# Designed miniproteins, single chains, continued (5), part 2

Each design is a single chain, and the fold is of that chain. pLDDT is the mean over its residues in the fold that is shown.

## One batch from the design tools (miniprotein)

Design m16036
Fold by ESMFold2-Fast:
Structure m16036 (fold): chain A 98 residues (1-98)
Amino acid sequence: GALSAEEQAELARLEAEAEARLREIAARARALGRELGLPEAEIERIATSDGALLQLLYRLKREGADERAIEELEELFAERVRLLIERAVRVALLRRRA
């Protein structure tokens, strides 16, 4: 059946919360990119793309970059992927209850 008004409100709240968290992760990625001295175009790519962030991570590992910077990038990647999976699962569970 269709989602109830209460279920639709809960879905909208979950989507808004996930978007807010994604914006916070993007801000952290931009800050880290600036600290690493990356070009602005690359900073924006890592803020908006999991693939770009992963590509940067592999490049830094190949170049023998600072282990601390590598660990911080790995944490950002894992946090963003986990958030997207959690959001998808929670949205799917709500829609299935309708």
Scores: mean pLDDT 80

Design m16037
Fold by ESMFold2-Fast:
Structure m16037 (fold): chain A 73 residues (1-73)
Amino acid sequence: ENKKKIEEMKKEGERVKEELRREAKRNGEELPESVIEALAGYRVLAKYENNPEELKETEKRLPEALEELLAEA
């Protein structure tokens, strides 16, 4: 039973990663895989953890961190 949850989370994480890669490429934003993995992780956690408001606030801070990473590149 725990296996099913872990497997579903993995599959959803991969789907979100693929979508994020496509979106970044479309916008001309070349995001490193580590950033894509972090973003996918947050979105998957938001779905499985019953605290979407707190996670949304963390997600709002993420764009600022992403901008700083892009500027450093």
Scores: mean pLDDT 64

Design m16038
Fold by ESMFold2-Fast:
Structure m16038 (fold): chain A 71 residues (1-71)
Amino acid sequence: SLMEQIKKLLDEAKEKLKKAKTEDEIFNVINDLMRKVQELMKGMSPEERRQAQKLVMDLVLEINELWEKKQ
């Protein structure tokens, strides 16, 4: 399902961010993730979009924490 694809993309992005060492690497991971998420959300129902939004928000908090630790 599109929902499972969103969850997989978020999890993969989180793992890539743990390995990123430069600002450019972090930006590339985030930009790639956001592009893919936006494309998947175009095909989603309102209920699916709400669930995907929740998963994205959860990862945003983790991204912010990881970025702060790299500063």
Scores: mean pLDDT 76

Design m16039
Fold by ESMFold2-Fast:
Structure m16039 (fold): chain A 91 residues (1-91)
Amino acid sequence: EKEKEAERLLANAERVRADTIKLGEEYVKITGSEEAKKQLEEDKARLDAGIAEFRANYEKDPEKGLETARDLVAEASAAFYRWATALEKAK
């Protein structure tokens, strides 16, 4: 049960990460902002580190991994909404 829940949360985090990067890349393309490009790379690095840490530790501590996966999904979703809001305002 916890294994399937953690896998579902990880898949959701990876999907939201991909969507977030797409939105951020569109924003950078439209605005040409070097600051936005730097922020996108920082968001990517943070999400990648979180996903890697989850994967590395999940097999050793599934319960802690599940909590980490939930936090990761929340963080990825927050990043997604920040970039979606920025892109909408750039229109």
Scores: mean pLDDT 79

Design m16040
Fold by ESMFold2-Fast:
Structure m16040 (fold): chain A 99 residues (1-99)
Amino acid sequence: MERARQIARLIAKFIAGLIDAEELARGLSALGVPQELIDELIRALINQDYEGVVELARRLGVSLSTLEAELQRVIAENELSDRGKARVQALLAVIEAAR
C-alpha cells in the first residue's frame, strides 16, 4: 500500500512538472521498481501516452484511485504552471475513462 502511494506521488509530481525524469527514475529505483519498467513509464510520460501510464501504474500495483488521489493532491498543494495543470487534468480524464 505505502509503496504504491509513493509511486503514484512520484508520477503525479513528474506530470505536474515538479520533478524531472532523472529525479523520477531515482525515486522509482529506490522503491524497487525494475529499470525496464522505469524506462517504459518515463517514455510513456514524456510522450504523453496517458493510457500507457495508467496501464503501467496498474502493473506496478498502483490502483486508479491511488493515482487519482495523488494527482488531485498535487494540484491542491502546489502552484502549477498552466502546462502542468493541463497535463494533470489530461491524466485524470484518462483515469475517469478507464474506470
Scores: mean pLDDT 86

Design m16041
Fold by ESMFold2-Fast:
Structure m16041 (fold): chain A 74 residues (1-74)
Amino acid sequence: SQEELEQERRRQYLLANARYIDAHVDEMARAVADAGGEGMVVTFLDGSEVTIRSPEDTRRALRRLARELRRAAL
């Protein structure tokens, strides 16, 4: 059905974004640092918050986002 095709497209989109994050985590963390992302607060879907204090915090937040995207794709 049309709804099943839309659900599958959403699933593939979530998985593609998770794969992109895993492949580019170091590049993305550098981009955030270059954009002045230190002190940025990231809010996740469960309402939890993480303050970005270093590129390592950005990498950790991105890896968590990738895991949550994969979980949402199930």
Scores: mean pLDDT 82

Design m16042
Fold by ESMFold2-Fast:
Structure m16042 (fold): chain A 56 residues (1-56)
Amino acid sequence: MTPKEAIEEINRLFDEDPGNAANAERQRELAEKYLQHQVDAGRAAAAEIAARLAAE
């Protein structure tokens, strides 16, 4: 699943029934998957290392 697909699915669930607790939980799961994709790409880790080196 691409990050773009995850965001589109979250938006679709929100439009269907924003007050539904099951939809809210599903949106949370999809958001977590999106963040995991960014972490797996190593981008967050690289940025964190760069920030840490700049702080030292």
Scores: mean pLDDT 66

Design m16043
Fold by ESMFold2-Fast:
Structure m16043 (fold): chain A 84 residues (1-84)
Amino acid sequence: MAEEEKKKKEIEEKIKELAKLMLLQQKYMADPSKLDTDPELRAEFEEKARRGQELLDELSKYFSPEEIRKLVLEEQEKLKAEEA
């Protein structure tokens, strides 16, 4: 069914989005003093954290927490290689 292929692509996109959001959160957490002095950055951080949790909850319907972790780490490695 075409729906099965769409669902697979949607899942892949959600994994990429989650991986990007987690990398961004890691950057913010590496220098948390910037969040203390910039309320706009803090609001963006909180909104991205909420989106990340939504994505994690959705992916948990299809994968175990361990599987999600592995998929996210693999995607993060690809993203880091592109940025380097």
Scores: mean pLDDT 76

Design m16044
Fold by ESMFold2-Fast:
Structure m16044 (fold): chain A 77 residues (1-77)
Amino acid sequence: SAEEETQKLWAEALAAGAKADAAWAAGDYKTALSYLKQTKAIADQLVKTSKDPAVIQLAQNLADTANGAIAKLEELM
């Protein structure tokens, strides 16, 4: 169902974000950047495919947060 697909994408985005945080804490900025880009791509997909305004808003917030973190990491590399 659409709800199951949305839940799966959210879980994948959060898992990628957690891996980005772990890599960043370890000083592995290249790996952190890769996972942040993955988190943003999944969040952007949720914005495009969801029909639920609450999901769209949460996904947009996640995409914006990931984009800010990407910009910060690119300044450190």
Scores: mean pLDDT 88

Design m16045
Fold by ESMFold2-Fast:
Structure m16045 (fold): chain A 70 residues (1-70)
Amino acid sequence: MLSREEAEELAREVMERKERELVRQVITQGIVPDPEEARREIREAAVRELERRGLSRKEATEIADRVLSE
């Protein structure tokens, strides 16, 4: 079972990885995503990984939102 601190750290790592992936797509494809859509994708990537680790969607969303507010 993930502790809250472990879940927040995992969310941060997933978000950073997804952000780098989106930046690479802009560089390679020349398509700039809508900022709100990009933020949603980053948030959802973290939520899905936390759910895979046994958190509920509500808990995963709370942790992802907390990390995004930093």
Scores: mean pLDDT 79

Design m16046
Fold by ESMFold2-Fast:
Structure m16046 (fold): chain A 100 residues (1-100)
Amino acid sequence: TLTVRVPLDPSLSLVEEEVLILDRIVEAMRAAGLPIPEEFERAVREFRELARRYRAGEIDAAEFMAGFARVGERIHRTLRARGATTEVDEENVLVIRIPA
C-alpha cells in the first residue's frame, strides 16, 4: 500500500489545494513505479482552467463550483476504483492510501 500524506493549508484556494493533492499523489505513484491514471493529469488541467475562467469573469461562482464538484467526483471515482482510502489525521494532514 502506497501512503501519501498532504498537510492541509487553509490559506490555499480550493484549486491550489486540489492541485497540490493530485501532484503529491502523482509524485508518490511515480516514485513507487505505479502507473499514473491519465484522469489525474486531465483533472489538474481542468481545475486550473476553471480557476482561470472564474478569475476572468467568464463563469460565475455557481458554474465554477459545479465544474469543481464534477472534476472532484471523477477523481474520487478513479481513486475508489483503485481501492484508495482517504482520511484527515489529528494534525490536519490528509492521508491517502492506495493499494499497490
Scores: mean pLDDT 80

Design m16047
Fold by ESMFold2-Fast:
Structure m16047 (fold): chain A 79 residues (1-79)
Amino acid sequence: MSDLFLKYAKDKFEELIKEAEKLYAEGKISQEDLDKIKEIGKETLQQTQQYLSQGNLQKAALTILEGIEKIEKIIKESL
C-alpha cells in the first residue's frame, strides 16, 4: 500500500512539474518560480517518505496535499 501511495504522489508531482516546465517554456512563469516548484516537489516527497516509514499515513497524505496546494498557488499567482 505505501509503495502505491508514494508512486501516486511521485506521478502527481512529476505531472505538476511538467506543467510548470511548459508554462516556463511559454514565458508565463519565471525561472525562480519553476525552481521553487521543483524544490517543493522534492521536499514534499522526502517528507512523505519519512512519514510513511513512521507508519503515519495521515501526515503523509496531508504533506502531499499541502505540497500540491503550494505548487498550484505559485502557478496561479504567476499567471
Scores: mean pLDDT 83

Design m16048
Fold by ESMFold2-Fast:
Structure m16048 (fold): chain A 94 residues (1-94)
Amino acid sequence: SSNSNNVSSANDGLTDISLIIQRTMNQDDANRINQVINDLRISLNDNQNSPSDTLRSVFVSMSQRVIDTLRSLGYDDIADQVRRITDQQTSSFS
């Protein structure tokens, strides 16, 4: 279904983000950000049967939490990369 495809695509984007984090951050900071990413994955799975607009809203709000956490830790360049990935994923929810 389109929602399963949207969740799958979003999880692929989150995997790309997790790889960037693991390559660029110390383990403690990476673990903190990965907890927020895992919360997002759980929220996406909980909403996989929701309307596409609801799924998009959940993804956008939780992605903002990831970005805000990165900026609070001083990783502005990584936050900008995450914003680009999440904006691309958000556009795919159509």
Scores: mean pLDDT 81

Design m16049
Fold by ESMFold2-Fast:
Structure m16049 (fold): chain A 67 residues (1-67)
Amino acid sequence: SLLEKYKAHLERLLKEDPYFRSIIPEDKVEEFAERFYKFLKGKELSDEQLDLATLLYIHVEFEMEKI
């Protein structure tokens, strides 16, 4: 499924990029992936697009919580 594909991609991203590890706790990865999947509304993205979309979603999530 797209959710499973995104979870696998997110796990790789967290292993490779210390920035993502600092902002997404490991115990929240599944919750974050489910929320992000809902944000995407079932859109299929390339790995590069998933990286960019993840950064955008993090920005939206944190900025929206501050407002």
Scores: mean pLDDT 67

Design m16050
Fold by ESMFold2-Fast:
Structure m16050 (fold): chain A 105 residues (1-105)
Amino acid sequence: MLEEVARFYVDQLLDPKPDEELLEALRELVKKGVSVEDLLYVAMAAGRLVREGVAEGLDREELVERLVELAEEARREIEELKKKHPEEAKEAEKKLEELEKKLKE
């Protein structure tokens, strides 16, 4: 499932979809069992790839593999963030839970 999310984000970075198609694709991923939290981990990893310039030297397949690796590190970063900002983390968790519920409908 992380590979599917990583591929989706690589597509979004290289050729951004309009909001309607993006929402439909996200709903499909969530219905397949991808959590909104996993979507967030991959989004953080994608941001890191762009900032570090790694994306400039990698082909599409290599970008997908690298995003899967970095998504695991993003998971740890979210845990660290929750410890440093517990009130903000609690608010974010509630919003993610509501978004996941809406996407599964």
Scores: mean pLDDT 70

Design m16051
Fold by ESMFold2-Fast:
Structure m16051 (fold): chain A 103 residues (1-103)
Amino acid sequence: PNLTDLDEEIEAAEKVKELVKNKDFEGLKELAKEMAEKGIPIGLIMQNILVQNGEIDLNELRDMLETLFNLPKTKNLIETLDLLIEKLKQTKELLEKRKKELQ
């Protein structure tokens, strides 16, 4: 992914985490649609779950994020989102470092 796509994914994951913490499931559905429209991977995953189940199943979202982003199994979605955000930030740092080395 490029740096812009990575920043969008980080921001998306942080917004999802906040809505999940607040149990704002209607806001989560709206965010999923907005992010899917922009082609953001986490939004596409959430929209797929919403279409299949009629709601965003937090356990299915956790399992899909763990599988697709190669994350370890956690106790809950908040822990999975924390690991995802950390992995995305580390990926961004590596890409920024490589960009500096090539310039």
Scores: mean pLDDT 83

Design m16052
Fold by ESMFold2-Fast:
Structure m16052 (fold): chain A 75 residues (1-75)
Amino acid sequence: SVAEELRKRVEKAREEAYKAGLTGDPSALGAVGIHAEELGLKVEDVKKWMEEKGLTTSQAANELAALVAERARAA
Protein backbone atom coordinates (compact mmCIF):
# COMPACT_ATOMS: atom_id res chain seq x y z
CA SER A 1 0.00 0.00 0.00
CA VAL A 2 1.02 3.64 -0.42
CA ALA A 3 0.94 4.09 3.36
CA GLU A 4 3.31 1.15 3.93
CA GLU A 5 5.69 2.40 1.20
CA LEU A 6 5.72 5.90 2.72
CA ARG A 7 6.36 4.45 6.19
CA LYS A 8 9.38 2.49 4.91
CA ARG A 9 10.69 5.58 3.13
CA VAL A 10 10.35 7.66 6.32
CA GLU A 11 12.16 4.97 8.36
CA LYS A 12 15.06 4.94 5.88
CA ALA A 13 15.21 8.76 5.83
CA ARG A 14 15.30 8.82 9.65
CA GLU A 15 18.20 6.32 9.64
CA GLU A 16 20.15 8.50 7.17
CA ALA A 17 19.57 11.56 9.39
CA TYR A 18 20.85 9.59 12.40
CA LYS A 19 23.94 8.49 10.42
CA ALA A 20 24.64 12.14 9.58
CA GLY A 21 24.63 12.91 13.33
CA LEU A 22 21.25 14.60 13.70
CA THR A 23 19.38 14.13 16.99
CA GLY A 24 15.82 14.82 18.17
CA ASP A 25 12.32 13.37 17.86
CA PRO A 26 12.11 10.43 15.42
CA SER A 27 9.29 12.18 13.53
CA ALA A 28 11.39 15.34 13.08
CA LEU A 29 14.42 13.26 11.97
CA GLY A 30 12.26 11.43 9.41
CA ALA A 31 10.76 14.72 8.18
CA VAL A 32 14.22 16.29 7.67
CA GLY A 33 15.39 13.20 5.76
CA ILE A 34 12.29 13.01 3.54
CA HIS A 35 12.21 16.75 2.77
CA ALA A 36 15.95 16.75 2.02
CA GLU A 37 15.36 13.91 -0.49
CA GLU A 38 12.42 15.80 -2.08
CA LEU A 39 14.61 18.93 -2.44
CA GLY A 40 17.64 16.98 -3.75
CA LEU A 41 19.74 17.97 -0.73
CA LYS A 42 22.25 15.82 1.14
CA VAL A 43 21.45 15.35 4.83
CA GLU A 44 25.05 16.37 5.71
CA ASP A 45 24.52 19.70 3.90
CA VAL A 46 21.23 20.16 5.77
CA LYS A 47 23.08 19.54 9.06
CA LYS A 48 25.68 22.20 8.15
CA TRP A 49 22.88 24.65 7.29
CA MET A 50 21.19 23.90 10.64
CA GLU A 51 24.45 24.53 12.53
CA GLU A 52 25.06 27.82 10.66
CA LYS A 53 21.48 29.01 11.37
CA GLY A 54 21.24 27.59 14.90
CA LEU A 55 18.14 25.51 14.06
CA THR A 56 16.81 22.52 15.98
CA THR A 57 15.84 19.39 14.03
CA SER A 58 12.13 20.30 14.41
CA GLN A 59 12.74 23.86 13.15
CA ALA A 60 14.75 22.51 10.20
CA ALA A 61 11.92 20.06 9.38
CA ASN A 62 9.43 22.96 9.29
CA GLU A 63 11.70 25.14 7.10
CA LEU A 64 12.32 22.27 4.64
CA ALA A 65 8.59 21.42 4.57
CA ALA A 66 7.87 25.04 3.57
CA LEU A 67 10.40 24.76 0.70
CA VAL A 68 8.83 21.47 -0.47
CA ALA A 69 5.36 23.08 -0.41
CA GLU A 70 6.64 26.10 -2.40
CA ARG A 71 8.16 23.79 -5.05
CA ALA A 72 4.88 21.87 -5.30
CA ARG A 73 2.94 25.13 -5.82
CA ALA A 74 5.44 26.26 -8.49
CA ALA A 75 5.13 22.94 -10.36
Scores: mean pLDDT 81

Design m16053
Fold by ESMFold2-Fast:
Order: structure tokens, then sequence, then C-alpha cells
Structure m16053 (fold): chain A 92 residues (1-92)
């Protein structure tokens, strides 16, 4: 179905946007802390943090602050909505 393909492409784009936005927000936490990491290293570490929190990666990284915990909940809610779009596409 053309409509199913369109929904899957939209879900993919939203997922990529969600991960990029979340990584940038996590990168800000590293920048506010004492770090000798480069900007590129901060972004890569931030992406790994987000992937771990979403259960995509089993690195065992846990949110340490209330702000980080709130970010994780916001990301999980966005992920759930994306998964609902993917499930709707499967029914078409």
Amino acid sequence: SAKAKELLEKAKKLKEEMLEEAAKRVAKFFEEGKTSMSEEEILESSKMYVEDWLGINTGGMKPLTEEQKKLVEEIKEKKKKIEELEEEAKKL
C-alpha cells in the first residue's frame, strides 16, 4: 500500500529527528560539566546515551539527574508515538 509506505517513511523521519534532538539536549549536559572532550566526541557520547536509555543499546548508562530523567520520559513518549505509526502502517 502506498499509504503504508508513506506512514513508514514519516515514522523513520520522526525517529531520526527525535534521536538528533535528544542527542543535542544530552550534549548540552556534557558541555555544562567539566569535560576535555571535543564537540564531536560530546555528540557521539550523547547519541550513545540516548540509545542506551531507549533500550536500543545495552551500555547500562543511567540518567543521573532529574532533568535527564525527564528527558528520558519525553523521548520514550515520542518513541511510543512513532511505534504507533509503524503499527498503523502494518494494518494497511
Scores: mean pLDDT 71

Design m16054
Fold by ESMFold2-Fast:
Structure m16054 (fold): chain A 74 residues (1-74)
Amino acid sequence: SAREKIKATAMRMANLMQEGIDAGKSLEEIEAELEKYLEEEIKKHKFSPEEQEQLRAFLESLLADARTRIAEKA
């Protein structure tokens, strides 16, 4: 279902963020990877504008969390 695809996309974005942090990537590198992945998933699954907005809001929350976690490692 579309709901399952949205959840899977969100989960993969969260995992990519964690992988990037663990690999010592910058916030800018993590942001670029997440944005690229989300764009590809939007194209692949043909998410509605509403679903895209929800995923973009989630991406923003992930970047805020990544910023905090990277600062804690310094």
Scores: mean pLDDT 85

Design m16055
Fold by ESMFold2-Fast:
Structure m16055 (fold): chain A 58 residues (1-58)
Amino acid sequence: AEEAARKAAEGSAKASALAGATAEQAYNFHRREALEAGADEEQAEKAGKEAKEMVEKA
């Protein structure tokens, strides 16, 4: 469950970067998506930060 959510977030972060999203937009989008998918606040924060970092590395 946690691993599946993480992999989904990583894939979505890559897609956001390819779509030209900013690091801030990726953070906000993926944090919200994680919360809507049933993640807790801590897991959502981690998902947002990882998405932001992936966009910055792209």
Scores: mean pLDDT 70

Design m16056
Fold by ESMFold2-Fast:
Structure m16056 (fold): chain A 85 residues (1-85)
Amino acid sequence: DKKSNLEALDKLIEFLKELKKTVTNPEDKEALDKAIKALEELKKAVEAGDLDAAQKARAEFVEAVNKLSKEIQDKIREFISTLDT
């Protein structure tokens, strides 16, 4: 469902923006900025029905998350798991 996917993306983007406010490490802040940008690009791709752009944005999001500290990665993965229920 396109609407449910867009709502889940909006919730994840908001979560990352709030998480960034609590982070003091500059490397984690940079990685969170890249992750947020990738999700915003993913949202635009999903709205346009552009599967290739969506795949690229998802890959960029995963790369950005992998650059974050393990503690922040775990928080993001836990939050994403709540969106699938």
Scores: mean pLDDT 83

Design m16057
Fold by ESMFold2-Fast:
Structure m16057 (fold): chain A 62 residues (1-62)
Amino acid sequence: SPLEELLEEGIKRIAQAKTDEEFKQVVIETARRAVYDLHASDDEVVELVQRLAAAWEEKRAA
């Protein structure tokens, strides 16, 4: 789905992120695209953001 493709792109960008600021930028840009381009619901946006945050925490814990 387009939303899952957007999530995969976001996760790849997070894998390249070096700072919390870069991570926040990825989350903001990804959420804006989900709302604006894909007309995602509030629940879908929350799930998307949570999955991106989980990927960032996993990276920092490793």
Scores: mean pLDDT 85

Design m16058
Fold by ESMFold2-Fast:
Structure m16058 (fold): chain A 65 residues (1-65)
Amino acid sequence: MMDEKIERALEELREIIGRVKGIASREGTHVTVELDLETEEEYYAAEIAAAVIGSITGLRISLRQ
């Protein structure tokens, strides 16, 4: 179940921001996702997407470049 939630969260992130390299680390409900972003605009969009997806899935999503 946890793995399914994480996979769904990654699919949602890829759909919204398109530049997701994958999972950098995972500890329980805390997932760190590695991104390949170039602009501040993309960063803001990614932060909003992560917050919304986290709220929906119950995961704590952190972003890393």
Scores: mean pLDDT 75

Design m16059
Fold by ESMFold2-Fast:
Structure m16059 (fold): chain A 117 residues (1-117)
Amino acid sequence: SLKKEIEEILERAKRAAEELRRMAVESEFGKEVAQSLVLMMNGILKSTPLPEIVEPNREKLIETGEKAVESEDPEEAAELAEKLMLGMGYLESAEKAYEAGDFELAKELAKKAGEIA
């Protein structure tokens, strides 16, 4: 079911975002580790082909990731990393909706990714 696949993607993204934020602020080298993960995620995001209706929201998430990597504040880096992780979950969900032929759902999920950024 498309709905179940999207729910699973978003639940996984929310959990990963929360864990990433916690690691970034609570661990001795958490900020540096989180920034390394964000750099990797941003690289994947930049190199992943996306449908035209999803594309405009990718650029905002890339900017969020770049700010996270450049941040000297662990709390700001953590917040931006959390936003990137969650936003990527919404973009993945938008792509799944697009592949299923639900273009209106794809557009709404992609818009949500951009709003999170």
Scores: mean pLDDT 84

Design m16060
Fold by ESMFold2-Fast:
Structure m16060 (fold): chain A 73 residues (1-73)
Amino acid sequence: MGKELLERGLEMMDEASKVNQEAIKLKDKSLEAQITATLALNAINDLLDPYYRERGIELAEEAIERMKKLLES
């Protein structure tokens, strides 16, 4: 009886660890999405101002690359 209880406990810990790892991955993806959205908004604002157009283009390119990475994940 002791061995079967220990095996069940280990299986539950492994399952909890996998769920926690997936939750961390989802959190990281959510943060990356927020960063990407912020970069896209800054790019739009900069592109509307002739003085910041070059920076706006760079931020837009970075936002597009980050969006592509989110789609691949």
Scores: mean pLDDT 77

Design m16061
Fold by ESMFold2-Fast:
Structure m16061 (fold): chain A 68 residues (1-68)
Amino acid sequence: GAEAKAEIIARLEELRARGLLTERQYESMVAALEAGDLVAVRAGLAELREAGAPESTIDELLALLDRL
């Protein structure tokens, strides 16, 4: 739902603020999320996981995607 989307965007902004997500990656993932391209969002999260983003944060984001 819209609440889950807002929470995903908020968590992506936190990752960006912590330097774990580039501005380009943030904008790309938010655009994909707004377009309903969840495959692209999941691919972006997989790249962040491989780049060393906290596994707990990635797991929480994946759980939020399942609520869309």
Scores: mean pLDDT 84

Design m16062
Fold by ESMFold2-Fast:
Structure m16062 (fold): chain A 78 residues (1-78)
Amino acid sequence: GPVIEAEVDVANGMTFSDVAKQLGYSGTPTRVNVQGENGGTQTTLNAGTPASSVGKKLHVLSSKEYFEKTKRLDVQVV
């Protein structure tokens, strides 16, 4: 399976930009790739989409270095 960088509990109204900020990742995500529970359906979302719309708990797959270089946030729903 993918390497998990962090586990994030998603508060109601939390955006993917808020997820990145919570992890100390510098910058705003320009693209969010969401992998469904157990590696199901993959979806691309805008950074302003509420993270709470996809799940209550996320595994962040993007490393700090990868995120800061690409502004891409890859997450998996738990």
Scores: mean pLDDT 80

Design m16063
Fold by ESMFold2-Fast:
Structure m16063 (fold): chain A 74 residues (1-74)
Amino acid sequence: MKEALIVTLELLRRRARAAGHDEASELFDKAIEALKQDNYDEAIELTRKALELLGRPASADALAANIKKVKEEK
């Protein structure tokens, strides 16, 4: 569900900011806004960039797959 993804991205945003990763936190903020606007492709790209900045490319792939699933479930 889209709401569950927004909660996940909010959690990642807060943790990134708490750890001093402000650039990644800002990318998660933009991904949340894109997701709220149903811009799933933009949300995927922004989330991937944020997780790559955090050194988590595997997490980027997993979360991108989850966003794609939400896009396909109507």
Scores: mean pLDDT 79

Design m16064
Fold by ESMFold2-Fast:
Structure m16064 (fold): chain A 87 residues (1-87)
Amino acid sequence: SKFDEIYREFLARVQAVEDALAAGELSREEAQARLREIGLETVRRMKEAGVPEEEIRKFVEGFARYVAARYGEAFGRELLEELLREV
């Protein structure tokens, strides 16, 4: 499905940020900025592709939980609110 293709590309982009952070090529703050951009781009692509709103909401909630666990609850909450505004 279009959702599966977009989601796989999203996962690859997130992994690239993680790899760069682990290699010392990105600061924590730069990684957060890239993850925000990836999230926004992914939601917009899902909307353009006609992915159902409920599936986009599930994606957003899962991604926000992921970033909250790694980068703190405040960043996770901010990202959740920002991405839900795009749905």
Scores: mean pLDDT 90

Design m16065
Fold by ESMFold2-Fast:
Structure m16065 (fold): chain A 71 residues (1-71)
Amino acid sequence: SEEERLRKRANELEKQGKMTPEELIRLADEYEKLGRESEALIDYGVAATLGHPEAKKRADELIKKYKEKAK
């Protein structure tokens, strides 16, 4: 599955010490492209926890999009 592909990529990056907030943001963007807004929000949240302010901005944009859709 696409989710398995993304998680495998994340695990590989972590194993190699290459996981950065930027990579998490890219993974979250891929989830959003797949229409999986909740998973995207989780990964943006993790990136924000790692100290990336732009991840918080991306999460906010995604939340607004989700609420617009839920009207």
Scores: mean pLDDT 74

Design m16066
Fold by ESMFold2-Fast:
Structure m16066 (fold): chain A 80 residues (1-80)
Amino acid sequence: SPVLEKLREYVEKMKELLEKIKDPNASLEDIQKLVEEMARILAEMRRLIEKHGWTPEQRELYAEALRLLGEAVDILMEKL
């Protein structure tokens, strides 16, 4: 499924962004920008899923993306 492939690509991108957020050299400004980028990816994932319908596999990928964003936001909140 092209939709599943794209959602998997988005989850992989979110994992890469979270690794950058976890870098001890990342500034507060860098972390804020990375969290904003992750939020934009999550919004695009939701838009794509809503257009094509909610399947169990798509729900699982969206849940993983939401978990990754939550972890990133927790790191940001600790540094505010």
Scores: mean pLDDT 88

Design m16067
Fold by ESMFold2-Fast:
Structure m16067 (fold): chain A 95 residues (1-95)
Amino acid sequence: SMDELEQQLEEKATQLSKETGAPFEDALYSIVVGSYTAYMLIHDKDEARKKYEEVLIAGTRIAVRRGYYELAEKFVKLAETEGFLDTAEEMRKIL
């Protein structure tokens, strides 16, 4: 579910931030962006794109809940760049 994906993503970002000393925002961004490359290694292109779209939504929801609006705007721009235009529009509504 989306809630489970959000929890997993937030836990991964928290752990990466703790291990590296990087800000949570940078850790979350790195995990979200890196997820597409990881998905492309194990899935076909269409499935990898769908999973990346879900991760962008989850990342945006986490960023908004934590008040990281600049990070949320970066995720919206990534969605627009990948052609997830309807999803990007929905993401903008929660900023």
Scores: mean pLDDT 89

Design m16068
Fold by ESMFold2-Fast:
Structure m16068 (fold): chain A 79 residues (1-79)
Amino acid sequence: MQEKEKVLELAKFYFQEVLRLPQENVNLILQRLQQLLETLPPDVNPLQYFLQTPAQELIDKLQLDPELQQFILERDRYR
């Protein structure tokens, strides 16, 4: 689904190009994010959900790890 892929592309850009993490670390983070995106209902736009939901609510509801927390907190920079 295009919107899920867009969230993954933004995360990949952030971790790979901005933070310059090793490819293996980026792949593991993206795999975790992909699994979280698969838990969203099919009628929810994942891009809007991730960009418009308050950061603290996303962190709490999805039990985000520190890398994904940082991505959500900096999301406005790469929108």
Scores: mean pLDDT 74

Design m16069
Fold by ESMFold2-Fast:
Structure m16069 (fold): chain A 87 residues (1-87)
Amino acid sequence: SSTQKLLDEYAERFVDAARKNDWEGLRRLSKEFVADGIRNNMSVDEVLELINKVQEELLKDPRVTAEQREAVAKELMGAYIALSAEN
């Protein structure tokens, strides 16, 4: 599906930014990812499901540490909460 391609693309970007400890990049990517989901006509619930799926992909990647995954989770949920409040 088109959503799977979006997931794969963003998962790669999150892995790259996380591995570089690019915290500003992670924050930007998280906002872009959540906004892109809404732009593709996803509901708030579908965006949350999409966030869970990208976090699952990061969990499968041995190059990303637990601390880096926690940072990604924090930024993704922060972006989701902010966007959800504007809905």
Scores: mean pLDDT 81

Design m16070
Fold by ESMFold2-Fast:
Structure m16070 (fold): chain A 74 residues (1-74)
Amino acid sequence: MQEEIDREVELALALIELAIFKNDLEKGVPFTKEDVERLKRVLERLEQLGAPDDVIAYARSLLEEAEKLVKEKE
């Protein structure tokens, strides 16, 4: 039971973090390499937790957009 609860909590937290990244991108908040690494960890967690393919694809597209913004500064 604890393992199941922990997985549900981790998935919920990862989804919330993903939503925050989307909102920041929509508002034009500047992204750093650290933010990209954080988003990569969110994607890894979603994959590990067995999130739906649509969610994984969405997270991947969001990561690509964030990487483009960081690349402009490098």
Scores: mean pLDDT 77

